Designed miniproteins, single chains, continued (3). Designs and how they scored, part 27

Each design is a single chain, and the fold is of that chain. pLDDT is the mean over its residues in the fold that is shown.

## One batch from the design tools (miniprotein)

Design m8910
Fold by ESMFold2-Fast:
Structure m8910 (fold): chain A 107 residues (1-107)
Amino acid sequence: APGSLARQQAEKAVKEGDYEGAARFYEMEIRGLERAIERGVPGALLDLGETYEKLGEVYEKMGDYEKAIKYYEKALELYRKAGASDEKIKKIEKNLKRAKEKLKEAK
């Protein structure tokens, strides 16, 4: 699927420090996962949550805390809907809190 290739390219871009490229590839992955959810593909809702979490991490590395917060909030909503593990939920809540503190410090 286009989404799995986009995920691989996004992960490569992150390793290379190309956060702008990584964000674009994760946006492509999101579009593929939204179509997978419409088709009822098992696990696609959880995968969408994980992709939003990674996109939040990418924007946090770029210092765009407002976008990081937006994507972490989307990941948290999706994780709750998908019945994600307590470990995944706790991690995203911690990332969200950190990003909110960083946004406050940047003003």
Scores: mean pLDDT 86

Design m8911
Fold by ESMFold2-Fast:
Structure m8911 (fold): chain A 77 residues (1-77)
Amino acid sequence: MKKVYIEIGRLVDRDAEPEDASKALHKAVFYLDDPLEEQKKKLKEAFPDLSDEEIDERIKKAREFAEEAIKKGLLKG
């Protein structure tokens, strides 16, 4: 399976200010097939002010979005 790139600022923080979205694009990248610990580490690294609960929710939403995109043929699985 090819790795699926997820832009956290765009996929889960669609209501974020443009500056915050731009910063997220440079810091918060992980792949759908990465271990959960690595995904949490990358997201915490990009958004250090997020609680563990918010990190878990964002990973869940980003993963669901990526899986739906693969299912619809927008991303290759």
Scores: mean pLDDT 58

Design m8912
Fold by ESMFold2-Fast:
Structure m8912 (fold): chain A 76 residues (1-76)
Amino acid sequence: SELERVARELHAQFVAALGQEGVPQEELDRLAASYEALEEYIRRHMTPASGMRSVREMLLALARQRLEAERREAEA
């Protein structure tokens, strides 16, 4: 649950960054609604051969790294 919470936060931050790059608010609302919406957006604007297959799995991996870093900082 903690891992999924951090992954959702990273998803929201990713969508916010796209807004700063000029993606319209209506599209951002769609991308914020699900991992599948963001994945479809990336597939439409990027070559699938780039090797990125699952946005959710990528965000979960980043969330694990962030939680590990926070734990190490708390121990230091």
Scores: mean pLDDT 69

Design m8913
Fold by ESMFold2-Fast:
Structure m8913 (fold): chain A 73 residues (1-73)
Amino acid sequence: DNSRRQQAIDYLQKAIDHLKNGDVEGAIEYANKAAELSTGEARDLALGAAMHAKGGDLERAIQMLQRAIQVLQ
């Protein structure tokens, strides 16, 4: 459903915005919500982004979230 895909993209964008604003916890929550609405590569990228954000690698987390958005578009 395009609606679920759009919601996943919205959550991935919110995760990026939270990381850019220094809210790592909020970013992890939104990345995990996007993963719940996703499958395959997009899900793996969203989960990987959450792990990297938790580990303090914010640049890699943002890159992975951007890649997940591209996969879903």
Scores: mean pLDDT 89

Design m8914
Fold by ESMFold2-Fast:
Structure m8914 (fold): chain A 103 residues (1-103)
Amino acid sequence: SKQIEFDIARALAIIILKTASVEEVKERALRYLNSDNEFDQLLGVALLVEMLREGHDVRPVLEALTPEQKERVRKILDEMLAVETDPEWQAAIRRLRALLDEL
């Protein structure tokens, strides 16, 4: 189930942001987004959403992405939004999606 994968990625993103510095989280998000592993890519997107939800600047990570990676992030965000029930996470997903379209 995609919902279970998204729930795990969200839980991990929350834990990571609470236990690591913002700079470490940015580096980790970029590393995951550069991975060929689909779950790593999902976790990278979840980290960006959680950072944005907590008021952190995600633009440096987004600016480091290739056009192909940005399209992948858009697809993952659309899939996350379809199954997300938390209003704060829905709002952060929509904001991140809008930020990608501004770049």
Scores: mean pLDDT 87

Design m8915
Fold by ESMFold2-Fast:
Structure m8915 (fold): chain A 99 residues (1-99)
Amino acid sequence: SNALKEEIIKRIEEMTPEELKKLLKQLVFNASDEEIKTIRKIVEEKFGVKFPDDVNEAKKKLLEFIDTLSKEQLKELIRSIVETNDNIAEKIYEILKKL
């Protein structure tokens, strides 16, 4: 839904870097193996980094990588995820309701 995606994008503009990191870490923690593969690919393409093929090692490295990102990079990553996968966008929205 375009309305759900627009609401996420509007909400993240007002968030602190600490809140954005918490959102992304909760997303990674609650993601399926297929969702981790999708998030990994987006991060690799956006930031020119490489992660392990093993899902558990990729998940660990994603959590470490999130801590290195600026506010603008965190927002750009969330926008890219939301635009790429509707199921992950819905998970982000559910996490946002608890922040």
Scores: mean pLDDT 87

Design m8916
Fold by ESMFold2-Fast:
Structure m8916 (fold): chain A 87 residues (1-87)
Amino acid sequence: SMMDELDKKIDELEREFRRRAFALLDSETDPERLRAGLEALREETLKRIREVLEQYLSPEEAEKKLKEIEEGLRAFVEALLAHLERQ
């Protein structure tokens, strides 16, 4: 279905975000640059997700779904940064 296609596209973008986030963790040793890089990656990923959502959903549904995804990506970034602070 079209909704299954949407879910797959969002999952692929979120998986790509996680892969790129872990690559930044492995390559960037400066905490300020790491945070900036993760925030830039999150912003770039959200723009791509918005474009996909707008192709499948109404404007109201797209904004609701984007907000949920944005919160999830933010929580992921903060969890990664908090984990590094404990090492």
Scores: mean pLDDT 86

Design m8917
Fold by ESMFold2-Fast:
Structure m8917 (fold): chain A 64 residues (1-64)
Amino acid sequence: SREEIKARILSALRKLGPASAGGLARLLDLSQSTVSRALRELEAEGRVVAVEVGRTTLYSLAPA
C-alpha cells in the first residue's frame, strides 16, 4: 500500500540520512514514479523536506 511505502521511505531516511528519489527507488526495489509520488505526499504532510544540491534533489526527514 502507499502507507507502507511511505513508512519504508521514512525508515530508510532515518537510518541512512538524505537520499534522492532514484537512490530510494534502487534501495527499496520500487519504481522511481512510486517513490516520487510517496515523497510528494510526505513533503505535503510536512514529514520530509526537499533540498536542492546542484541539479539533484535530496530528501530528508523534517526537523523535529
Scores: mean pLDDT 84

Design m8918
Fold by ESMFold2-Fast:
Structure m8918 (fold): chain A 83 residues (1-83)
Amino acid sequence: GARIALSDEEKKENLKRLKEAVEQVGKEFNLPQEIIDEILKFIDDAEKYTHPLATPSAIRLAVDLVREKGGEEFAEAVRERLL
């Protein structure tokens, strides 16, 4: 399919929403702060090296990491909050 470049502001907003969802849902699920911090660091690292085209793939990969670290219910709650 055709590739659409995102602006830097759109890319930052998408990753910001993901980080906010992880922090809020992580607190609601009473996850250890160390696990929340690990997921947030992964998202920050992905943001620095993510090609604009790869932002949706980076979000998917972050959700997979969230599932592995926080469990399936936590990952689904985070996924439902992504807009």
Scores: mean pLDDT 67

Design m8919
Fold by ESMFold2-Fast:
Structure m8919 (fold): chain A 66 residues (1-66)
Amino acid sequence: MKTRVALLTPETAAKYGLSVGVNYVGEKLFQAIIPDAFLVDEVDEETLERLRKLAARLGLTLVVLE
């Protein structure tokens, strides 16, 4: 099953009240962050894990749609 995700800078994430690391959010907040995101995609679980590792390495915040 595919999951919608976005990658944000920590500074941008803080503007939306998101914590460090991985954040699970509802549809309304997810739509609001799209214009400020570096990446927005639909990914499988393997790609999600790869993005989590990449985000940690680059100091980005990963947002996941519930």
Scores: mean pLDDT 80

Design m8920
Fold by ESMFold2-Fast:
Order: sequence, then structure tokens, then C-alpha cells
Structure m8920 (fold): chain A 84 residues (1-84)
Amino acid sequence: PPIPLPEEEVAELMKKRREQVSKDALEYLKKAIRENAPLELIKQYIDTLAYFKDKEGLEEARKLAREQGNDEAVKLIDEALSKL
């Protein structure tokens, strides 16, 4: 039976790690929005999602921010999305 090359395993681990970091950042962002955390903290999580180019996560966070009436968070997310 063929054994996968270590390089393939490293590539898969890097993909899973990037996905996990984006997922964790989204969870922290959603919590920060719900708890009305300082905008500086919210922006840090938004910047993390933008760094990983997680458009889906940013759109999900935008929807939550609109539902919570956090217009300032919506503006920050819109700025991040426009630069991707």
C-alpha cells in the first residue's frame, strides 16, 4: 500500500491550521460583538479574518453586527471586505 509523502501531510496540516485560526477568530469576533467589546478589540479580530482572506467569516460577523445594531462594527467589517 502506498504511504503519503510527509510533504502532503504538512500541506494538509497547514490548511487545517489556517482554517482553525480563522474559525477561532470568527468565534472571538462574534463574542466581542455580542458583548459590546471595545472597537479596538473588534478591529483586531476583523483584521485577523482579513489577513486569512476569510470573506465568509467576515460576512457572517457583519450579519451578527447588524442584528445587534452595532453600526460601528458593520463599518469596520465593510472596510475590511472592500480591501479583499
Scores: mean pLDDT 80

Design m8921
Fold by ESMFold2-Fast:
Structure m8921 (fold): chain A 91 residues (1-91)
Amino acid sequence: MNSIVEDFIKFYEKLIDRDEEKRLASVPPEKQAEFRARYDELRKKHLEKLKEKLESIPFSDTFFDDALRVFSEIDREYLKEVDAIEAELKA
């Protein structure tokens, strides 16, 4: 019933999927399974956090601006954590 929240989550999922595919190709074959497992766990945590934060925003004329702020904060945090995992597994 929260179609706007669902649309934001679906958009973010597609961005994460593309990022995962690009990063996986750069990881050594022996470490790809570990990378996928750690990436999937991180993805679940960040999508859950995003959904919780978006659902806590009152539906009003400021909703879109608030949703974009929350999205940007979570995406920035996610990118830092996934960059660290990739760097660790490439070494």
Scores: mean pLDDT 78

Design m8922
Fold by ESMFold2-Fast:
Structure m8922 (fold): chain A 81 residues (1-81)
Amino acid sequence: ATLRVERVSERELLVTAEGTAAEANALIEEYLERLRAEGYLVRARTVAATVNGEPLTDENAHLVTPDSEARIVVRVVLEPA
């Protein structure tokens, strides 16, 4: 699995995780916890998700398994604590 971080502004990051759904979620959670440990107030919102090459929707959410191929994009806003 891979994690990519892009700085959008001084206080905003775009975090992309790719791998299995379980791995992608774990990488994002681990990264956000690391930012919190560094003293940031972290506000995170999922802005895009694909599963098995398809956009995640209410109709296909029930088909997601931990082993599904996933790409998750999270917008992160950092505030100094």
Scores: mean pLDDT 81

Design m8923
Fold by ESMFold2-Fast:
Structure m8923 (fold): chain A 77 residues (1-77)
Amino acid sequence: SEEEFEKLRKEAREKLVTELEKIIGDKMPDPDAPFTEILKWALEKAKTKEQKLEIRKVFLDILSEYGKKIAELHKKK
């Protein structure tokens, strides 16, 4: 249902914001922003190359998991 898609999107966004805030050590100003804006904020706030690599890895991992969950809801076997 539409409610299931909205719930998955909200959970993925919340997880992304939480994990990126831990890496950066700061609060995201707009936690309801699109995934790409959350990534952009995190990369701009990152102090080291190592943090930027960790941010990109976390982003890709969370988006990959989210994409799989969305695909499962769409699949008719």
Scores: mean pLDDT 81

Design m8924
Fold by ESMFold2-Fast:
Structure m8924 (fold): chain A 81 residues (1-81)
Amino acid sequence: MPTPREELPELAKKLGEAARAGHILETYEYAKKINSVPNLTPEEAKLSGVSAAQVAGMMLRYMALELEHGEVPEYTGFGIK
């Protein structure tokens, strides 16, 4: 679903907080919502905290969760490569 542009600042803040706290699924959901904003420019997507470093950190933490806790990405729905 498209996300209202007015939610971008709050979503970016929550994405950063979730990523730093290691809340992988929340980080993923916030990243998806930010990327679903209509008329989102590539620069806005990057500046909203959806940086390569944040995405890489999220992927690594999700893989660690699978390895240590037996959670399967296909089951939990981590869809970012």
Scores: mean pLDDT 59

Design m8925
Fold by ESMFold2-Fast:
Structure m8925 (fold): chain A 113 residues (1-113)
Amino acid sequence: DLAREAAEILREVARLAREAFPDDPQAQRAAELLEKAARYAEQGKLDEAIEYASKAADLLASIDDPAAQQLARAAMQAAMALYFLSENSPEMARYFLDLARRHLDEARALVAA
């Protein structure tokens, strides 16, 4: 289920944002929005999931840190995957989920450094 895979990516972005930026209010707010986006995606409420994931990506993109930038890209690519699912294009959704995972893996490497 591609929507469930997107939800798992969004939750992992939220976890890493909280772990990497525990004192940043923008990162904490982004994590809350990502968890809401994941819940909406699991419920099949794709428009709401896209809205919350996109807002979270914007907040993460405002943080001047390479890991935050990669987390923002992962969240945005997951939102794109949900968009293509809403347009009944599972092949495009798969492509954007794979991009989201690459950005997530890069964020993990940066957080661990």
Scores: mean pLDDT 91

Design m8926
Fold by ESMFold2-Fast:
Structure m8926 (fold): chain A 80 residues (1-80)
Amino acid sequence: DVSSKMKELLPLFVGPLKAQDEQAALKILHEVAKEKLPQELYAKAGQELKSYLEFVKDPSLLVGSSLEKNVEYLKQLLSL
């Protein structure tokens, strides 16, 4: 499950997401994907990462139920 894997990796993205730096976030995803993600999940992880970035730009944004747990964790990591 890509969402479970992304939750595990979320702390690595805190800096880039807080800075709203999509390129830095994608660079970390690429480096981690070499070790932690099957190639087939890489595209899905990238889409989920973009959803987190949109949430950080607008913390009032409601996300779909599939991302809800990870967004709550992200709020804790970002002190939102």
Scores: mean pLDDT 73

Design m8927
Fold by ESMFold2-Fast:
Structure m8927 (fold): chain A 66 residues (1-66)
Amino acid sequence: MSDEELERISRVLWAARDDLRPPAKDYGLPPPRDAEDLYKKMLELKPEAKDLAELLQMAVSMLSRS
């Protein structure tokens, strides 16, 4: 996944945030302020996530707290 692809994903997740179901797993991550903050946080988490599915789960976890 490129940084450009991740930016598009972050914008889509931010736009849909009110329709996202809270995940069962809480990663203890702080809520993002906006789409740009979400994108930066996802960039920082990308090397720590085992795969794209976990990265998306982490992002949804952050959004569910905001």
Scores: mean pLDDT 75

Design m8928
Fold by ESMFold2-Fast:
Structure m8928 (fold): chain A 80 residues (1-80)
Amino acid sequence: SELGKELTKALNAGDVKKAVELLKKMKPDDEVEMENGNLVPVGEDRVNPVKAMLRMTTDETAKKAAEEVLKELGEEPGSV
């Protein structure tokens, strides 16, 4: 999805705020295409694509951004 591509771009740029905003716009049944071509469903808590990014990326900026996004989603009602 276009939102999935923008999410990956935001995480690689270290833009935590934009990544959180993009995830909040996504529905649980939306799929995010990872850089390896795998499609990952967003899920009810919206953490699936971010967790997938953390497992795949070796980029320190992207890892730090993904961890901060997970913290934001854990504090935010994005799990509803």
Scores: mean pLDDT 74

Design m8929
Fold by ESMFold2-Fast:
Structure m8929 (fold): chain A 80 residues (1-80)
Amino acid sequence: MSREERDRVVEELVAERAPTLSPAEQAALYYAAGRAIEDGRVPSDEEIEAFVRANVPAEERERILALLRRFAEELRRRLA
């Protein structure tokens, strides 16, 4: 898959999901999408955990972590 094809696939996911999400949930989606576009890969579990720890309040971490992992898995499926 070329970078142009990868960028298109990621942009399609964002277009499909972002309108149904809250601003906080959109931040998780944009993080996963940004890593896929800029780094050419889906973020690792360690990167996902680090993002959530740095950017999400303690009471929301488990929920946003689960959501972000779901976005990462969907990106892996679409980019395979």
Scores: mean pLDDT 81

Design m8930
Fold by ESMFold2-Fast:
Structure m8930 (fold): chain A 110 residues (1-110)
Amino acid sequence: SDFLKLPGAEKVKELTDEDIDRLIAYLKERLGVSDETIEEIRKAVKEAKSTMEAIGAIANVLRKHGFSLDDVLEAMAIARLIARGEPITEEKVQEEVDRLKAQLDAARAA
């Protein structure tokens, strides 16, 4: 999947259990992600060897469950902001979504 090949932020931390719970709360609230899909996300994140692999795995699970590209990019944006210790605001989420769109377009053009 192209999502596993997107460049990471240079200052992402290891995701704690508290970070993962916070991410899941946002996915449920903003995207209406089901409990079944959340359990698959939890498993994928636990099996990931790095924060960037975990974020890519979240994107892959959401795409498998029929979420739109825009929803997937919003989930990745929120995960990246949490991983960088940045605030989760509408402005910051949109800035990160726009960055992810540019990175995905560049990866597909290469």
Scores: mean pLDDT 81

Design m8931
Fold by ESMFold2-Fast:
Structure m8931 (fold): chain A 99 residues (1-99)
Amino acid sequence: MEAEYSRLIAEARRLAEKGDEYFQKGVEYLLKKKDYEKAIEYFEKAIELYEEAIRLYEEAESLRPLSDEERAELLLTEAHLEMAKHLLEIAKEKLKKTL
């Protein structure tokens, strides 16, 4: 139980951190480089990683309640997922108008 829980939380954190890396690259391509195709690619990767991280947090919660810290991490990951989805739609609209 405990070993499985710890493994799920560690993997969820790893995926969320990787999602943050791709999210930051997406923002850079969208706002600084104006490369909308690359922005779309990075936001799609971030979304996939955030969705996987959330699934692992939910799986861990099925074993025992999340700590306050782990709950905060899940909530931040969910917020980042929604931000990535909104920015992806902006990038798609920009691509339609400029390319």
Scores: mean pLDDT 90

Design m8932
Fold by ESMFold2-Fast:
Structure m8932 (fold): chain A 51 residues (1-51)
Amino acid sequence: VQAVIDAVNKNAILLPNSKKPFKSVEELLEQSKAPGALTGGVATRQLEDAL
């Protein structure tokens, strides 16, 4: 899980608006529990890869 948070946090750096969205990654993963979410799908895949 830590690897997933770290990887997504690096992607967040690419966002010109949010420079420190490190906590947003965990919140995003929590919301990804909802099936069909575009962002949820990505977060879930990264989580499974880290696990």
Scores: mean pLDDT 52

Design m8933
Fold by ESMFold2-Fast:
Structure m8933 (fold): chain A 83 residues (1-83)
Amino acid sequence: SKGEEVLEWVREKMKEILDEVKKAAETLSPDEIRKLAEQKLTQLMIEAEVLIEKYGVDEETRQKVYRLINETAEEIEKIIKEK
C-alpha cells in the first residue's frame, strides 16, 4: 500500500540521517551536530507530511511515521551527549 511505501521511505531516510549525524559527530561540535540534525529532521518531516497528504495515508501509519522521527531524534540526542 502507499502507507507502507511512505513508512519504508521514512525508515530509509531516518537511517541516512543517523549515518550522516554519526559521521559528523567525528568532526563537528555538539552544537553543530544539533543544528545539522534539526535541519535534516525538519526537512524530512515536511516531505513526509506532503506524502501523507498526497497518498491519503491512514492514521495508524501516520502515527508510526511520527514515532520513528521522534525515536530518531532521541537517538541523535544520545550521540550528542556521548561526545
Scores: mean pLDDT 83

Design m8934
Fold by ESMFold2-Fast:
Structure m8934 (fold): chain A 98 residues (1-98)
Amino acid sequence: ATEAEILVGVIDIIAAVEINYLKKQGKTELAERISEARDALRAAYDAKDPQGLIEAGNRLAEVLEEAAKQEKDPNDAEMIRSLAERVRELAQKAAEAL
């Protein structure tokens, strides 16, 4: 696998885990928005579009930050915010590795 493929794969796993978590919490609209951002990320990777990868990654991170604001548990909120920062970093590195 290429470095870009691995980095996009890690973002995809983060998105999948959060979608499952949000669905269990009944937050279906947030889960759908993460799913849309994930699909945009996959499309940008397939197109070898570095700007599209960065934009999709930032969009995914924004939805994660919104999900974190709705968390009652401060530890869960901090974890989700950390994942949002990681998604932005991984998307930037994936774009550079294309």
Scores: mean pLDDT 88

Design m8935
Fold by ESMFold2-Fast:
Structure m8935 (fold): chain A 74 residues (1-74)
Amino acid sequence: MVEDVRKAMEVANEIVKEFKEKTKGKNLSEEEREKLFEEIFEKVLSKTNLSPLTQKLARMLAENELKYDELAEA
């Protein structure tokens, strides 16, 4: 369980990092940001051997982090 949480956090951090890098300095719509997030999420998951539960946790962690960042940018 601890290892699953750690892996989820690592994957979430990678997704957040790529999303922030790709959105930095760009005026993207909310829809474009959502599409980009899904593309990054799928790409990162294709590189990792995560269980379905760990994948769900990673998505939740990444989405939560980005929501706080979006609120701070607004």
Scores: mean pLDDT 75

Design m8936
Fold by ESMFold2-Fast:
Structure m8936 (fold): chain A 68 residues (1-68)
Amino acid sequence: MSREEIEKEIDRLLKSMGVSTLDPTQLLAVARRLGIPVSSKQVQEEFKRLGVSTFSKEQAVDFLMSHQ
């Protein structure tokens, strides 16, 4: 899957939810829609590792690109 396809799905979610960043549940939902094989545990561990409660669009794209 291309970076552009991931960005498009993230933009769609951000616009539909009226938010500028993604929480763990929203990031997992994007991954599932795109068929990217990430678990809820992997998402939670990455958020914990970075010490953040939400991901920017760029952080979300980079995370999902690393898991395909």
Scores: mean pLDDT 85

Design m8937
Fold by ESMFold2-Fast:
Structure m8937 (fold): chain A 73 residues (1-73)
Amino acid sequence: SAELEALAEEVGSRLAGILARYPELAEEMKKNREIGLKNPEKSLEWLKKAKEALEQGDLKTAALYYSRVPPLP
């Protein structure tokens, strides 16, 4: 959906370079990706949670939610 694509672009752009800033997140993001692969229907919900975390300045929580959004056609 247009909302999903717009949120994914916004959140992804704002999290650019996050692993350079917090390299310890790589393993946790990998685990969260597995959660996302099992629940692709929740992608919009997780993007909204990632945006909420960004608005609170919680970049780590935002990155973990964003990592749950699998690439969809």
Scores: mean pLDDT 81

Design m8938
Fold by ESMFold2-Fast:
Structure m8938 (fold): chain A 102 residues (1-102)
Amino acid sequence: MREEAVEYAQKAARYFLEAYKAGIKAGDMETTRAALEGAQYASQAKLAMERGDLEKAVEYFRKAVEAFEKAIELSKSPDAQENARKGLDYARKAIELAQKAL
């Protein structure tokens, strides 16, 4: 379970990074900023999971979800929106697995 949660955390961070890159390419600074914030929280959540700190991992992933929901809402780039949505799906799965492991 923890290994699956870390895998989903890695996938979330990867898609969030792709959303960030797509935002930069589109010149969409608001989307880029929200995506970067979300990617940073996803990375912190992954580190917390690796340490077995599941409560902090859930907290950081919830912040990542909030940041990427903003990125999707603000985005003028279809590519950034698609990657942000994929990242959100993986972040939500990571939260579910972390909560079940508590």
Scores: mean pLDDT 78

Design m8939
Fold by ESMFold2-Fast:
Structure m8939 (fold): chain A 69 residues (1-69)
Amino acid sequence: AVVTADNLADLVREAAARFTFPATVRLVTQDGRTRDLDVRDAEDLAARVGEAADELGMTQGPFTLEQVA
């Protein structure tokens, strides 16, 4: 499944509803940078996505999350 949103809060909300956990998810930023994240459950998703976006220095969307495993 793939989810795209203009902000991280909406991105996480949509992904939590559509993804199956545990999962490996790929965060894709507007400029095409990627980070793969191992996520235990829907609650863990918000923390992992926030950490990855901060590490990548991205504050503005669009952002994409893809379930890769």
Scores: mean pLDDT 80

Design m8940
Fold by ESMFold2-Fast:
Order: sequence, then structure tokens, then C-alpha cells
Structure m8940 (fold): chain A 87 residues (1-87)
Amino acid sequence: SLEEKIQKLLEEIDKIVEDYRNGKMSKEEALKKIYEVIRKAMEELTPEEVQKLQDAIMEHLEKYSEEERKLIKEAFDKAMEDYVKKR
């Protein structure tokens, strides 16, 4: 289901952000990995489902620091630009 796909993606983002927070990963590597997991999810989704994914990600941002939110937003924006170019 879409909800299961979204939940799995949010869990993957959480793990990447935790690695970044703990100094196990650079900001640039975290940005790249978040971009890759979002982009892969978007490739399987319709535009309507991508909107639901965006809403879920934006709501999920509330649990992160300002710096972490900026990182996730930058990765999402890049993934969205690439998604729109293919449509």
C-alpha cells in the first residue's frame, strides 16, 4: 500500500539523519542518500501519490532540528525537480 511505502521511506530517512547527527556521515553524503531514497520512491508513484508523500515528509519534519529539516527539504526539492522533468 501507499501508506506502507511512505512509512518505509520515512524510516530510511530517520536512519540517514541519525547517522548524520552521530557524525557517522557527512552532510553531503546524507543529502545524497536522502535524495536517492526519495527519488526511488517517486519513480513508483503517480503525481497524486507524490503529493501525499510530500505531505507526509513535511509533517515528519516536525521531529527534527532546524538544520536536519533544511537537509531533508533540500533533498526533497531536488528529487521533485527531477521527477517533474521526467513527466
Scores: mean pLDDT 84

Design m8941
Fold by ESMFold2-Fast:
Structure m8941 (fold): chain A 82 residues (1-82)
Amino acid sequence: MEVEVDLVLDLPDEDSDEARAAALQAADKKAAPQILKATQAVQAGDKVVLHVSASGPGGRLALDSLRRGAAATPRVTVVERP
């Protein structure tokens, strides 16, 4: 079976150091639990495709973490969208 998950990492403009730090933490928290959810589906024998839209430095950090998690899980594919 195939499971398609659409993930949007919408990061606001980095206006200040404080706002930037908060956005980075939020992006990281969103990536981690979503990887876990996808991993559970793969363990059930399903193929998971994650469609991710990311922008800005926070988005790039979250996408990098997500790709690393997916690389450790052989049936998870991450598709970066513009």
Scores: mean pLDDT 64

Design m8942
Fold by ESMFold2-Fast:
Structure m8942 (fold): chain A 66 residues (1-66)
Amino acid sequence: GELIAQLLAKESGASLEAAREAVRLAEEGGTREQVVEILRKDGLSEEVAERSAEGIFTLLREGFGR
């Protein structure tokens, strides 16, 4: 999860703390909506948060962060 969190923070502008929480929640079976909400609370727009959430789920599917 840490590498995905670092990539997310760099690409989206989210804080590393929010990125780590978003990735952790996704890894634990959290929904896209829950991941988007964490990123939006960190100050990201809905569009950026949704794209970032899609990136997290894509990278997790590819075996990144295991």
Scores: mean pLDDT 81

Design m8943
Fold by ESMFold2-Fast:
Structure m8943 (fold): chain A 105 residues (1-105)
Amino acid sequence: SKADELIEQGREAYKAGDKEKAVELFRKAILELNKEGDLSDPENLARLYTAQAFLALIEGKYEEAVKLAEKSLEINPDNPRAREILAEAYKKLGQEEKAEEVKKK
């Protein structure tokens, strides 16, 4: 979907250290999901939570990033992006053991 493309582009920008570009792309993904996406579809809702979790992570809202990533994982337990966000957010919160547990699953 267009939202998946925007989420992946945002992730690549984040990994490259371009936080401003990442924020733009995640905001576009959130807009796409809210305007064009059917949020009664659990997959689209999981995508929305994942995009919001990435945004929260970049903005330093680590506790919010954890909550949003967990909501995405409740819908899609095998979502690698939500697990990546959850592990990174736990590391930022100084919860190294929780971060390693997420990576092992």
Scores: mean pLDDT 85

